# Designed miniproteins, single chains, continued (4): the designs that were tried, part 81

Each design is a single chain, and the fold is of that chain. pLDDT is the mean over its residues in the fold that is shown.

## One batch from the design tools (miniprotein)

Design m14788
Fold by ESMFold2-Fast:
Structure m14788 (fold): chain A 75 residues (1-75)
Amino acid sequence: SMLEKARELGELAAEAMERALASSPEEAQRILEETARKIAELSGASFELALGLMRKEYEIYKAETEARRKAEEEA
C-alpha cells in the first residue's frame, strides 16, 4: 500500500538522518544526497523534491540537537 511504502521510506530517511548527524558536515551532505537518490528512485518522486525534504529534516534535527546542547550548557 502507499502507506506502507511511505513508512518504509520514512524509516530509510530517519536512519540516514541519524548517520548524517553522527558524521562530519561533508559526509552528512553525501549521506543526504545518496538517500535522496534512493528515495526518488523507489518512490518515483523527483530527486530535487526528495533532497529538499531530506535537507529540511536534517536542519530540523540538527537545530533540535544544538538547542538541547545549549540548554544543558546554560543549566
Scores: mean pLDDT 77

Design m14789
Fold by ESMFold2-Fast:
Structure m14789 (fold): chain A 122 residues (1-122)
Amino acid sequence: MTKKEKAKAILEAKNTPPDKPQDVIKLLIQGKYVEAIKEASYILEKNPNDLKAIHALGVAYYLAKLELEEIDLNKTKDKDMGTVALFLTLSAGGNDAWELVPVKIAQKLKEEGEAYIRKLAN
């Protein structure tokens, strides 16, 4: 699969229902960003105020962008990666302190990630 084909798959993920119910945080930790976008988008269609799904969607677009940029996720010093790692760690551990992460960060990550991926899909 080319980077352009990968980018197109990520952009179309929000318009495609998931094949089966899955834990969105587990999908993100596994690097399954297309599946995570499908699941989070499906949850938000049923409940637009699902804060975990809002954060997960932003994280998915951000991590997908970094993968397409060929940035090593284990070596990146990007400021937003600290916030992403914190959200994933707390959420996976069942610690509700992830709710203190500002939703504005998730919105920014989604916007910037989706814009980059859209540029690459052309």
Scores: mean pLDDT 81

Design m14790
Fold by ESMFold2-Fast:
Structure m14790 (fold): chain A 98 residues (1-98)
Amino acid sequence: SEAEELEELIRNGEISLEELEERLRRLAEGEPTVSPETKELQIELLLRRLRGEITDTEILAMYWEAQGRPEEAEIARKAPSLEEAIERSLALAEERAK
């Protein structure tokens, strides 16, 4: 499966975060959060996080992109810390929900 291929590439350090983001975006273009393939890729990103290979802010950004929220993703990615990434991206999401 694509998830197994991505897991091997991540373990070997052969895939960039940008390529992972592009693959998630491609799979998630309609209903990203309900796609089995998107869920598998999110699990692989969590494993990469546990190995210290990816930042929490980038994982949060990919989560927002998977939900079709590129503005929240950009805010999270550019934040100087995870705490600020959560605070700023959630504030925008809450404002847009009202």
Scores: mean pLDDT 65

Design m14791
Fold by ESMFold2-Fast:
Structure m14791 (fold): chain A 64 residues (1-64)
Amino acid sequence: SPRDKGLRYRKKGEEYLKKGNLKEASREFSKAAGEFYRAYQETGDLEFLKKSFEYGIKSSELQS
């Protein structure tokens, strides 16, 4: 499901971030944001919309 994919990409992003691999972390958080947005579209659950914005922002910060 999009929710499960979002959680998986979030975990990968966190692992890359711990290793200092900022570009890889940014890519995984961007993927997490996209999957959480899909979860929001399927469910209407605003918590998924919040997560989508959270990981989108996190991804953007790691690209600067």
Scores: mean pLDDT 87

Design m14792
Fold by ESMFold2-Fast:
Structure m14792 (fold): chain A 79 residues (1-79)
Amino acid sequence: MSPAELLEQLLEAIRNKDLETAIELAEQLLTQTLSPEQRAFLLEQVVPAFAEATKDMSSSDPKLQRLEKLLVELITRNP
């Protein structure tokens, strides 16, 4: 699957609050290099969607913590 397809599916999983699928997709994205346009999509669409979808969830949720760590790693790997 292309990075663009993985990013689109990740955004949908996050919006649906399907954290298990979002974690799997984020782990797959970590095996790939993101283009500047794909990194912009991550920062402008995926990260805000994560904040909105998880605003009413416990910060101690292990799935939320895992997904947050994966999103940080995706951002820091593509400066």
Scores: mean pLDDT 81

Design m14793
Fold by ESMFold2-Fast:
Structure m14793 (fold): chain A 85 residues (1-85)
Amino acid sequence: GPLIRLFLGRRSDALSLRDSVLSDPRVSDDTKQQITGLVDELVGITDEMIEQAKIKKPSVDEEREALDKIQKLFDEITSLYDKAL
């Protein structure tokens, strides 16, 4: 359904961003490790929401809370990457 596609899209975007960071020689190993940890947390949220959606449709509040957490993680990843450049 549309909700599962949304979370799959967020997951795909996060993994692509991780690959870009890991291949960037300007980024320190410490920053790469921090960003990888944040991507893993984001992927975990998307995987939990996808699995939950297969059992029972999430509430609007549950969906909003998950998307808010995902956005905060993307903002933190982007901030760390920008500071590394």
Scores: mean pLDDT 87

Design m14794
Fold by ESMFold2-Fast:
Structure m14794 (fold): chain A 88 residues (1-88)
Amino acid sequence: MTIEERLFELFSGEAERLVEEARRAFEEPDPERRRRLVEEALRGLEELRRLVERLFPADSPARARLLAFLDAAIEEVERLRRELEAEE
């Protein structure tokens, strides 16, 4: 595997983990802790997105695919955050 393929696997796996943490946080009985966990997951995804932009060449197909994956993950966590705010 190329270094780019391995980085794709690592970053996509981390993004999936963060999305799952946000979903599990929604089951947290404490509203303040629940909000914090979702916010932390969102920050983690945004940090991964910035790292991908720095580490991958601009012309990399892996970069484009990973950024699209991260954008979808960020949208999902932002949707969960909005649902949390609507339930107050």
Scores: mean pLDDT 80

Design m14795
Fold by ESMFold2-Fast:
Structure m14795 (fold): chain A 88 residues (1-88)
Amino acid sequence: TEKEIDEQLIEALKNGDYVAAVNLFKKSFSGSPTFRANSLEGFRLLAGLEREQLVKVLETTSDEERATLLKEPEVRRFFELLKHMIPK
């Protein structure tokens, strides 16, 4: 559920477990045709990035790309949690 995903994502991000965070994100969309090329590209980047690189990806993702991804509730929550966990 959304609450479970939120709690697990926050915990994974606090521990620096990007693999766990990405797996939770992926699990939400596994087998779903909802996500197109843009979300797959972003997801691929997240799967291989360290925290500092993840911050860079979040900052360099275009507003248009984010708007498209944020139409999905789970993606929106994931990005909101990332912004909260990543220091300025």
Scores: mean pLDDT 50

Design m14796
Fold by ESMFold2-Fast:
Structure m14796 (fold): chain A 94 residues (1-94)
Amino acid sequence: SADALRARFDEAVARFRAGEISEEQLEMQLTAVLLEGIALARETGDPAVVAETRAMIAAARAFVRENLPPERAARVEAVLDGLEAEVARLEAEL
């Protein structure tokens, strides 16, 4: 569900802020949740899942800009740009 994906996203961010996971683990966990959001949106065609996935991409972008070194933030943002384009494509098909 969208709520379950958001909870996993928020948990990954919280664990990173607590120093429990590395920058690499954060990058992997956020990317995995966002890919699952896109897959769920594609499977269900649910506009609410599309909207929540878009919101998580925006939240991830803001978080990495503020909390990661510029080189890693730029690499993550390039991945997010691709995911954002896929979400926009799915929205256009709904």
Scores: mean pLDDT 87

Design m14797
Fold by ESMFold2-Fast:
Structure m14797 (fold): chain A 62 residues (1-62)
Amino acid sequence: SSMQGMVQQYIKNPQQVKEMLNRSKQGIKNLRKNNSPQHQIQKAQKVYDNVSKAMKEARKRM
């Protein structure tokens, strides 16, 4: 699954995944401040949620 792929990516390269999470967080903030369409905010939020969950699961495996 996409989630398990991201978990493996975090275990292999945690720095890269942390950078993805930070960019997603900043992207969401910018979209909300600029009153962007809800579908764009939802896409960004989904990316953030998936990366965040993968990091938490990877940390429990480590």
Scores: mean pLDDT 80

Design m14798
Fold by ESMFold2-Fast:
Structure m14798 (fold): chain A 120 residues (1-120)
Amino acid sequence: LLEEILELADRLAQALADGNEEEVERLKKEIVKLILEYLESLGVKASEKEVENAVESIAETGKEMIKEGVPLEIVKLYVQRGLLTFILKQAVDNNAKQEEIDKIQEEIDKIEKEIEELEK
């Protein structure tokens, strides 16, 4: 599920860069469903509206970065980090198992390292 969420995040960033509003809306909806499914697998019952609002905010940030001329490769990583950071907060706030929290943090740490390397 995490890997699938990250793959959809990459596709969302690409759709934002392409100005494909139909694909953006489709991907946001699919990402919301996967995040809810992933959180439920951790024993976390999140609000669908809260997840929808988070995905919308992250997509808006990605669109702004594209408008500012940030390279697509960096935007992809920022979208992925944004989604994982939201998921991490939900897991921590709902007392998910430490092992699962550590897994999410490890993925965030990998993305942060990639961002640092690409930002030169």
Scores: mean pLDDT 87

Design m14799
Fold by ESMFold2-Fast:
Structure m14799 (fold): chain A 94 residues (1-94)
Amino acid sequence: AEKLKEEIEETRKRAEEARRRALELKERGRDNPVAVRYAELAIRYAEKAIELAKQGEKALKEGDIEKAKKYLEQAKVYLTIAEGYIEEAERELA
């Protein structure tokens, strides 16, 4: 339970950081439509990862360890997608 709680909290923090970076990239890339599109996709997937991590925290508080694990796995997938789009936006702006 403790280790799972830590992983969910870590994933949520990483997703919140990804959202922050994506918002910054959207502002920096505002004159580049391709960079803006990648940044907007990164924001969308980071927000989904945050929501899933929060659902994982809720499931863990309710004692549903298996449900919490599934939400964590889904949050990690969406976080990876968001980080990929951040890299594409950064590459477009380089």
Scores: mean pLDDT 89

Design m14800
Fold by ESMFold2-Fast:
Structure m14800 (fold): chain A 94 residues (1-94)
Amino acid sequence: DPVALAVGRARRDFVENPSAAAAQAYLARLPDLVALNVERYGLEETIKMLEDEIAMLRGLLAQTDDPATQAAIQALIAQLEAELAKLKEKLANK
């Protein structure tokens, strides 16, 4: 699956060597990540996975001194929190 490979690569590149560019590449793939996980695992498991991802990103943010990388990680967290809110709303209205 080319989409799953692109998402996995962007996340791996960012996690292994955090930079503003790698974070922005991962950010661009977040809607695909959410859609794929909902399709494969359902709403409840995807919500848990996104909560775990946000916790990991907050840990990386705390270890990062580069302002551009910090801003990009904050954008990743904000987008994941927005996606998480949408999934929780869908689950509540199921």
Scores: mean pLDDT 86

Design m14801
Fold by ESMFold2-Fast:
Structure m14801 (fold): chain A 100 residues (1-100)
Amino acid sequence: MSDEEIREKAEEEIKEAVASKNPGHAATTLVSVVMELVSRGMVEEAREFLRRAAEELGLSEEQIERLLEVFDEAVKRIEAGEDQDEVYREFLLRVLEIIL
């Protein structure tokens, strides 16, 4: 898929997850989509999607800042060569803690 197709698919998946009104599903989908973008080198786009989805979920500015902090930490850990599956699980748990 092109970068544009990947972005459109990511935006659609996040929108559907937010519309589901299931915080666990929304968090899991958001983390999955964002981490896929990171794996493709689209870190800034992943960060922007995370911010936008958090705003659409009605999170406070403090919750949004915390989400971005844990995202930046996850990106640094992946860049440092840590196990991607382990980083993904920890990031998912942190996102659930912030959203719930």
Scores: mean pLDDT 79

Design m14802
Fold by ESMFold2-Fast:
Structure m14802 (fold): chain A 104 residues (1-104)
Amino acid sequence: AVADADLAALEKAVDILYENGELTPEQRELLLKAIAEDRASGTHKLLKAILYAIMLMNMGKTVKEAADEAMKLFNIPEELREAFRKLIKYALFGSTKIPDDATF
C-alpha cells in the first residue's frame, strides 16, 4: 500500500538524519516507536501530522506554530516535539539547522 511505502520512507529518513548527527539516540528511538505504532494501528498519525504542518507552513505559519498545531491535532506526544520539528525543517528546507521562527 502507498501508506506502507510512506512509513518505510519515514523510517529511512529517520535513520539518515541519525547517521548524519541530526537526531539524538533518544529522538531516533521515539520517532521509530511512533512509526511502529502507526504501522500496527493503521492510523498513520505521524505522517498526517507532518503533512498538516507542511500545509500550515505554506499558509505562512512558522515552524514552531505549524509543528505545535499539528502535534496537538494528531495527539503526537510532547516528548517528540524536538524530533518532529527537525523532520518538518528537513522536509521543507533540506536541513534541521533552520530556526523555529522561520517561515516557508
Scores: mean pLDDT 82

Design m14803
Fold by ESMFold2-Fast:
Structure m14803 (fold): chain A 94 residues (1-94)
Amino acid sequence: MQEEMNKVILLDKGKVVKVGDRYLVGTGASAEEIAKALGISLEDAKKLLNEMSTLKIGESGTVTVTRNGKKVTLGVEVLGNENGLPGFVLTELK
C-alpha cells in the first residue's frame, strides 16, 4: 500500500487537497487555502506556513495548530516538486 500512497502526492497546484487522513499543500498555497482546508484561523494558518518554511526538501517535523479550541499535532514531510520548490504533506497524528 505504500507504493500507491506515493503516486497520489501532487505538490504542484498551489492549493491544499485532502487525501484520506493527509493534506497535500502545493507550492505557493495561500494561508487562506490552508485555513479553509484545515479548519483553522487565517492567523494560525500564517503561523503554520512560517513554521513549515523553516524545513527543507527531504526534512520532516511536527507542528501544532489549534482547531476549535483543541490542539492538533501535524506530522510534516517536505517533498520537492519538479521545479525544486517545496510542497508539504501534513498528517494528523493521534
Scores: mean pLDDT 70

Design m14804
Fold by ESMFold2-Fast:
Structure m14804 (fold): chain A 74 residues (1-74)
Amino acid sequence: MSEKEKLLEEAKKRIEEIVNDPSLTDEQIRQEILRVARELIDKLEELGFSQDEIDVALQEFGRYVGELLAKRRA
């Protein structure tokens, strides 16, 4: 895996743990998701990835988050 793919997979795994935690409120889940997204952006910037590459990673991350949240609310 590329370093970018590794960071994205680590972020996805963290989001799975957060979204599947039944003790967290929707507000707490939202705050934790925003924190994970910020950390992902910061790490990708530190590694010298372009804004276009960061945007693609964030789109994939956001799609995954949306799918998990939809399953949680159903």
Scores: mean pLDDT 82

Design m14805
Fold by ESMFold2-Fast:
Structure m14805 (fold): chain A 79 residues (1-79)
Amino acid sequence: ATTTRTSEPIKVKKGEKIEVTVTNDSPRPVQALVALIDVKTGKPLRGGSAVLAPGESATLTFTAPEDGEYQVRVTLTEL
């Protein structure tokens, strides 16, 4: 199965770091795809991925390319 979640908007300044922690709360391994989306354009500007075992967490860090508001979209696909 595939599940997608989008965060609330976060207002940041250029060069600030945005940390995203993803936890696999399913009994199966998942692939996590994480995108940093510019609220103004709706476009993903940064992205990363991790493979998570059951109960595993990963933290992904993004640097804001410009001042603005961003949303984090996480897509989890069971492996």
Scores: mean pLDDT 83

Design m14806
Fold by ESMFold2-Fast:
Structure m14806 (fold): chain A 105 residues (1-105)
Amino acid sequence: SAELQAKKDKLIALLKKKLEKSSLDEAIKIMDIVIDILEKYFGDDLEVQIGLGMLRIAVGLNRLLGEVDVDIILKAVQNAIDAAIKTDPEKAQKALDELIKKLEE
């Protein structure tokens, strides 16, 4: 869907802007929001849970390095969102709308 792709692109652009200006602790808090919202909609879906597991690993690597690697985080987020869209486009749209709204606050 062109609408889902546009919402994904908007979310990734918003995350990039916030993460580039974030401390490590702030970036981790932002990523906890992303993980929590995706788990709320896709907590029982194996493919999305694998994507979220990879995102948790990316966050863990940032903690170990003591620095924010924006590209690694964004790649992991994109993969989790792509899994969500493939699994259930209607739930993915709801998750993307909630993520965008919460990150714009």
Scores: mean pLDDT 86

Design m14807
Fold by ESMFold2-Fast:
Structure m14807 (fold): chain A 95 residues (1-95)
Amino acid sequence: SEEERERARERGRELARRIAESGPEHVREAAEAGLESSVLANAAGVTLAERGDRESLLALAEELERLARKGTPEQATRVGAAVGMALMHWSSLQL
């Protein structure tokens, strides 16, 4: 539902803020949540991109890919799409 998607987006934004403010311990939490929700993963990545936090964005992408390799093919596909969209958004901001 749209309400579920909006809750996922809000959580993604909150986790991205925690990563930017408190550092790498929150990357794993965001990645584990993102593995279950591509909407959350994308929102977190986009938020980090908009903050200009390239290091945190790459750390999140790497942790998501690491977890996806141990998960199902469906999880890997979801993660790949979400990470790709966030990285494309970051690239657009560097114009």
Scores: mean pLDDT 77

Design m14808
Fold by ESMFold2-Fast:
Structure m14808 (fold): chain A 90 residues (1-90)
Amino acid sequence: SEFVKLAEEVAAKAEALAATDPQNRAARIEISMLAQKMLDLAGKVASQEDVDELWRVFQELMRKLAEGDIAGARAALDRFKALVDKIAAK
């Protein structure tokens, strides 16, 4: 699934950013652009409720990274991955 591939890329980039330089604005913009493409694809394969939840969790992840809250970012990333797996299982 193209959705799963983009979601895995978003997760991998967010995880790498959390481990290195979570406040890197250019990297956060790149992740946000990939996430927008991912959400467009999610809208074709998932319920609106799942898409809205995926967007909320992604926003929390990005906010926690911007704040330098690594523990909060990792928790949001785990929820993001769980939602992606749920959508992919359909």
Scores: mean pLDDT 86

Design m14809
Fold by ESMFold2-Fast:
Structure m14809 (fold): chain A 98 residues (1-98)
Amino acid sequence: SEEEELIKRAEEIIREAQALIAEAQALLASTDDPDVQALAQRAIDLAQEAIRLAQEAIRLAKEGKLEEARKKIFEAEIQLGMAQLELAVAKLVKRKLA
């Protein structure tokens, strides 16, 4: 069903965002550079927002509000993509300081 597919996609976003938060937290713990810290923190904040939106999408899908759920999944995917970009930049900045 479309409900099951939307819930599955939202759960995948939550798993990916949780993994990203763990990696960004490890990067924060490994550096005293303020620019790397700022980028890693932005990645965490964006990934946390992706989790919030994905959880809202699951709630909406369970209520039969499939179009609203789809919009929240799209918003969550954008936040996750932005989080991935911020983390990638943080890693590049850290490598240049080594």
Scores: mean pLDDT 92

Design m14810
Fold by ESMFold2-Fast:
Structure m14810 (fold): chain A 55 residues (1-55)
Amino acid sequence: TVTRTLSVEEAKDENGNPVIVVDTAVITATSITWRREVYDLNGNLLSVEEAVVPL
């Protein structure tokens, strides 16, 4: 099992406020789980989205 950060990007939320988007991948022998975490500028977690890709 390997966890890898794919990107860290500044974006905007639906109200135009700046947020930080962190994309990570968790790689196992049978799947890759993509995860997107959205943080405000103070480091508070706002949302998490996940998708699993079977290998």
Scores: mean pLDDT 79

Design m14811
Fold by ESMFold2-Fast:
Structure m14811 (fold): chain A 83 residues (1-83)
Amino acid sequence: MNYIVGASNLTEEEAEKLKEEAEKLGAKVYVGKGNTYQVTALGLSEEDAEKLFEEAVKLGAGASVSKGGREIRSVGEEPLTAG
């Protein structure tokens, strides 16, 4: 099971939190820094990817779930008042 979760538009603290959560799930994690922090977690099960995606969305991040290099689900960077 090779699900990938990407999250963007994170603070340093939020990126660290997501990294820790992903590592607890046994994922291989990469953290990038641009204007905001980004986290990519690899080697997740379907349920673990969904859990991590939900955590990223709760932080107001842009998030995506991919399987085998194909994007299955994504939420763009949304304004805080969108919907």
Scores: mean pLDDT 75

Design m14812
Fold by ESMFold2-Fast:
Structure m14812 (fold): chain A 118 residues (1-118)
Amino acid sequence: MSKKERIKKLAERLLELLRRIGELAAAHLPPEVRARVDALIEESERLLREIIENVDDPEKVKELAEEISARLGEIARLVEEARAAGHISPEVAAELMELIAEASELNTEILVLAEEML
């Protein structure tokens, strides 16, 4: 598999993982926090679609993956704040954080592949 094909497959897997994060957030997070998480997921999905479309531009893929990393970090922060405030159980927080960690790992693989293509 080429590096470009690997990036596309990682982006597709990350889109699916963001959908799972969104579903779990919708079930458990309070409405205000859920709205912020939904917006960050929607932005991340847009950036991932741009990665798939611009896979021939490794500089752009790198820039987009760095922007996704920032949004995943913000989602993680919002989840931890909700846990600390008692809005979600430690078990739900742990499940969300595990999914966010998987998303971060996939995004890091995209970033590394883009850098190797420079």
Scores: mean pLDDT 90

Design m14813
Fold by ESMFold2-Fast:
Parts: sequence; C-alpha cells; structure tokens
Structure m14813 (fold): chain A 77 residues (1-77)
Amino acid sequence: MEIRERAEELIERIEEVVRNEGQRKLVEELRRLVEEGRYLEAFIEAAGYALGLGLLSEEEVRELLKELGIEFEVYRN
C-alpha cells in the first residue's frame, strides 16, 4: 500500500474519534501535511497521535513504521 494511502487511512481513523477543537486542529494539521506531499511526516505524526488516543498499541505503531524502515520507540533505553 502506498504511504499516502496509509497516512490518509490512519488520519480518517483518528478523525472518527476526535471530540474537541484541539483534536480537530491536529487532524487538520495532519491533512495539511498530506496535501503538501509530506506523506512520511503525516504518517509518522498520525501514528504517534493514534498511539496516544489508544487506537494503536506501541507494537502496532512499530510494525507500521518498520515497513518504511523506521524504528519507533516510546521509551528510551
């Protein structure tokens, strides 16, 4: 799946659980990154936000980012 499609899909899932103006503004920011062609940044930001909202686990975020060759860690060793 294209990185753009993955970013858009994840942003849509976040948008479904958004409940206040602050969260809505963050979704708008993620969408703006996609419109600017910054798909990788949009995906990384969306994945972190989804983790914070409980939509994805740390392991799920790691697996998604690993497909792009990116390591993601919440805790520093």
Scores: mean pLDDT 74

Design m14814
Fold by ESMFold2-Fast:
Structure m14814 (fold): chain A 75 residues (1-75)
Amino acid sequence: SLEDVLAELRRALQEVQDRLQKILEENGYISDETKRQLAEEFIRRAEELLPQLEALDPELAQRVRDAIEELRRAL
């Protein structure tokens, strides 16, 4: 369902945020390399969900594609 796909996207984002927070707490900083690696992991997961999103909600799928592109430009 759409809710299930959105829950998976939220989980992926939360996992990245939790890992960034842990690295900050342990090291006091986050390297640009680590930020890129975590962003790439998130993008990969989001891209895996895109076919399901496209079938359920094409408008939302387009917004996710746009967000991925913005994230790639920020890397």
Scores: mean pLDDT 83

Design m14815
Fold by ESMFold2-Fast:
Structure m14815 (fold): chain A 81 residues (1-81)
Amino acid sequence: SLEEEIKKLEAKMKEAVKNEDYASAAAYRQKGLKLKVELNPEYKAEVEKKMKEIKEEIEKAIKAGELDEKEIEAIEAALKA
């Protein structure tokens, strides 16, 4: 079910955070948000807003020099998927 897939993605996100793999954590979070839209289409506007906020936060971190080039490439690849 979509609920089971969301739960698995949340578990993978927590594991990625424990491993300090924030790029994978961002990818799992974005995929989970997409599945939440499929489970509840009425939340599409809120989920799209949250996805935009995540992109803006990442772009701000890039501009502030808080992320290295490798982390930026990994996060951008995750957001394009």
Scores: mean pLDDT 70

Design m14816
Fold by ESMFold2-Fast:
Structure m14816 (fold): chain A 103 residues (1-103)
Amino acid sequence: MVEEATKRVEELAEELEKAKSAEEVIALAVEAGKVVAPLYEKGVKENNADYLKAVSDMFRRVSEAAERLAKNSKDPELSKTAEKTSKIAQEDADMLEKMAEAL
C-alpha cells in the first residue's frame, strides 16, 4: 500500500512538472490526493506515525514538482496555479509531520 502509493505519487509528480495548463495541475493534484487519502485515513485511525510520515513525504514530492513547474513556466496562470499548489502541498506535509511527531 505505502510503496504502491509512493510510486503512483512519483509518477503524478513527474506529470505535474510537464503540465501545460492550470486545469492539468489541478487534476493531477486531485488525483494525488485520492491516492494519498486511504493512507491518511488509516494513519489517523490507527495512530500510525509511519503512514502519516509517508503521506507527508508524498505531499513534499508534489510541492517540489509544482514549485519546479511554477519556476519554469512562462504562462502566468499556470505559474500562479502551480505556486499555489506547491504552497498547499507544503503546508499539508508540514502538518502531517507534526501530527506524526505528536503520536
Scores: mean pLDDT 87

Design m14817
Fold by ESMFold2-Fast:
Structure m14817 (fold): chain A 81 residues (1-81)
Amino acid sequence: IKEKTLKSSLDLAKSAVEKMSPREAAIVAGQAEAAALITYKGDFKEGKKRIDEAKRASQDEEKAKEFAEKSIKTLEELYKE
């Protein structure tokens, strides 16, 4: 159950950076990371923080791209592929 949810979040974040603008990809990647943190670790506080950080990063294209890459790396580390 936890493994399946984490894989879905990782796949969603990777798909977003491939198909969407950097700003949109940051929002989607942040939501995917938040969902993984909430569902996999039960960490609602960190989940909310990631959504807020994604929203702020989405205001700047360079920061949005950097945030999306960081979210994917975090999800990869959690999934341990």
Scores: mean pLDDT 79

Design m14818
Fold by ESMFold2-Fast:
Structure m14818 (fold): chain A 79 residues (1-79)
Amino acid sequence: MEKELEEAAREAEALLKEVVEAASPEEAREIVEKVAAIVAEAAKAAEGKSREEQLEIGLKAAREIKKYLEKKKEELEKK
């Protein structure tokens, strides 16, 4: 679980960097704000949970961020 979370987080971070570099300053801000919102929601959901549940919540959030960023990358590549 922890290794999977680390790998997913690393992939999400790399993709975020690529997407932000390709975007305009306005688009980059919107993308960063959306990613920050997903992270904040996951942090709130993890409050008071067991270590195992916190890792599962983190992994789900990292995968959601990756999916969102992949969609944004496709949109930026098209137009």
Scores: mean pLDDT 80

Design m14819
Fold by ESMFold2-Fast:
Parts: structure tokens; C-alpha cells; sequence
Structure m14819 (fold): chain A 86 residues (1-86)
């Protein structure tokens, strides 16, 4: 239960970072998702003895990685367009 509580607290911090990133620029969103993924992966490593929590965290990491790839793609496209105009 202690490890589960610690993991959920870390996950809550990751979600808060994503929420703040979504309110900022595309660059801030990419950075927020990257940090959120790192926090979620750390929680995953800390909860190896709890398979139910592991499954939830793995799902969260996968979802965050998909959002990160989408945000990174949009950022790269925006950067390429801005550089072409210079």
C-alpha cells in the first residue's frame, strides 16, 4: 500500500505537469510530457512488486508517450515552417 500510495502521488504530479503544459506553448507541452513520462517511469520502477499498479502505470506511460510523439511532431512542423520563413 505504501508503494502504491507513493506511485499514485508521483502519477498525480505527472498529470499536473501535463495539465500545466497543455495551457502553455507547444514547446512547454513537449517539455511537460517528457517530464511526466520520466516521473511515471520512475513510479513504475518503484512498484515492481505490485502488478496491478504496474499495469496502470504502463498504460499511463504508453498514453503519455503517444501524446509526446504527437506534440513533438507538431513542434517539429511548426519549427520547420518558421525556419523556412527566415
Amino acid sequence: MEDEKKALETLAEAIELVKKGDQGSLRERVEAYKKAIELARKALEETKDNPEVQKILEGTVNALEEKYKEAQRKYDEELARRLADL
Scores: mean pLDDT 77

Design m14820
Fold by ESMFold2-Fast:
Structure m14820 (fold): chain A 108 residues (1-108)
Amino acid sequence: DEIEKNPKVTPLELEAIKLVEEAIETLRELGDTVTADLFEDRLDGVKQMFLRGAVITDSSSTTPVEALIGLLLEVAKHLRKLGKEELAKELEEKARELAKEHGLTLPS
């Protein structure tokens, strides 16, 4: 995985990416393959943002870290609906750690 060899990706960011990958695998095991595919596509987009560096698109000022935090929170919310509360807490905690490290506020 090229993301693991990128010197601009922090250990915390890499841990968060791997935690989302584990959550996607859990969704596949639960038979929620449609949602797993959607989150996998979004995670690939986040990984590409990290590999290309912080690219400002014409319509978005979102950083790779902000995109990762958003994905962690959306995956956690979906896991809670499926009764996977402990895994959801782990994703939410990683989102808080990333937000704190980068001086960002979490959406409510």
Scores: mean pLDDT 76

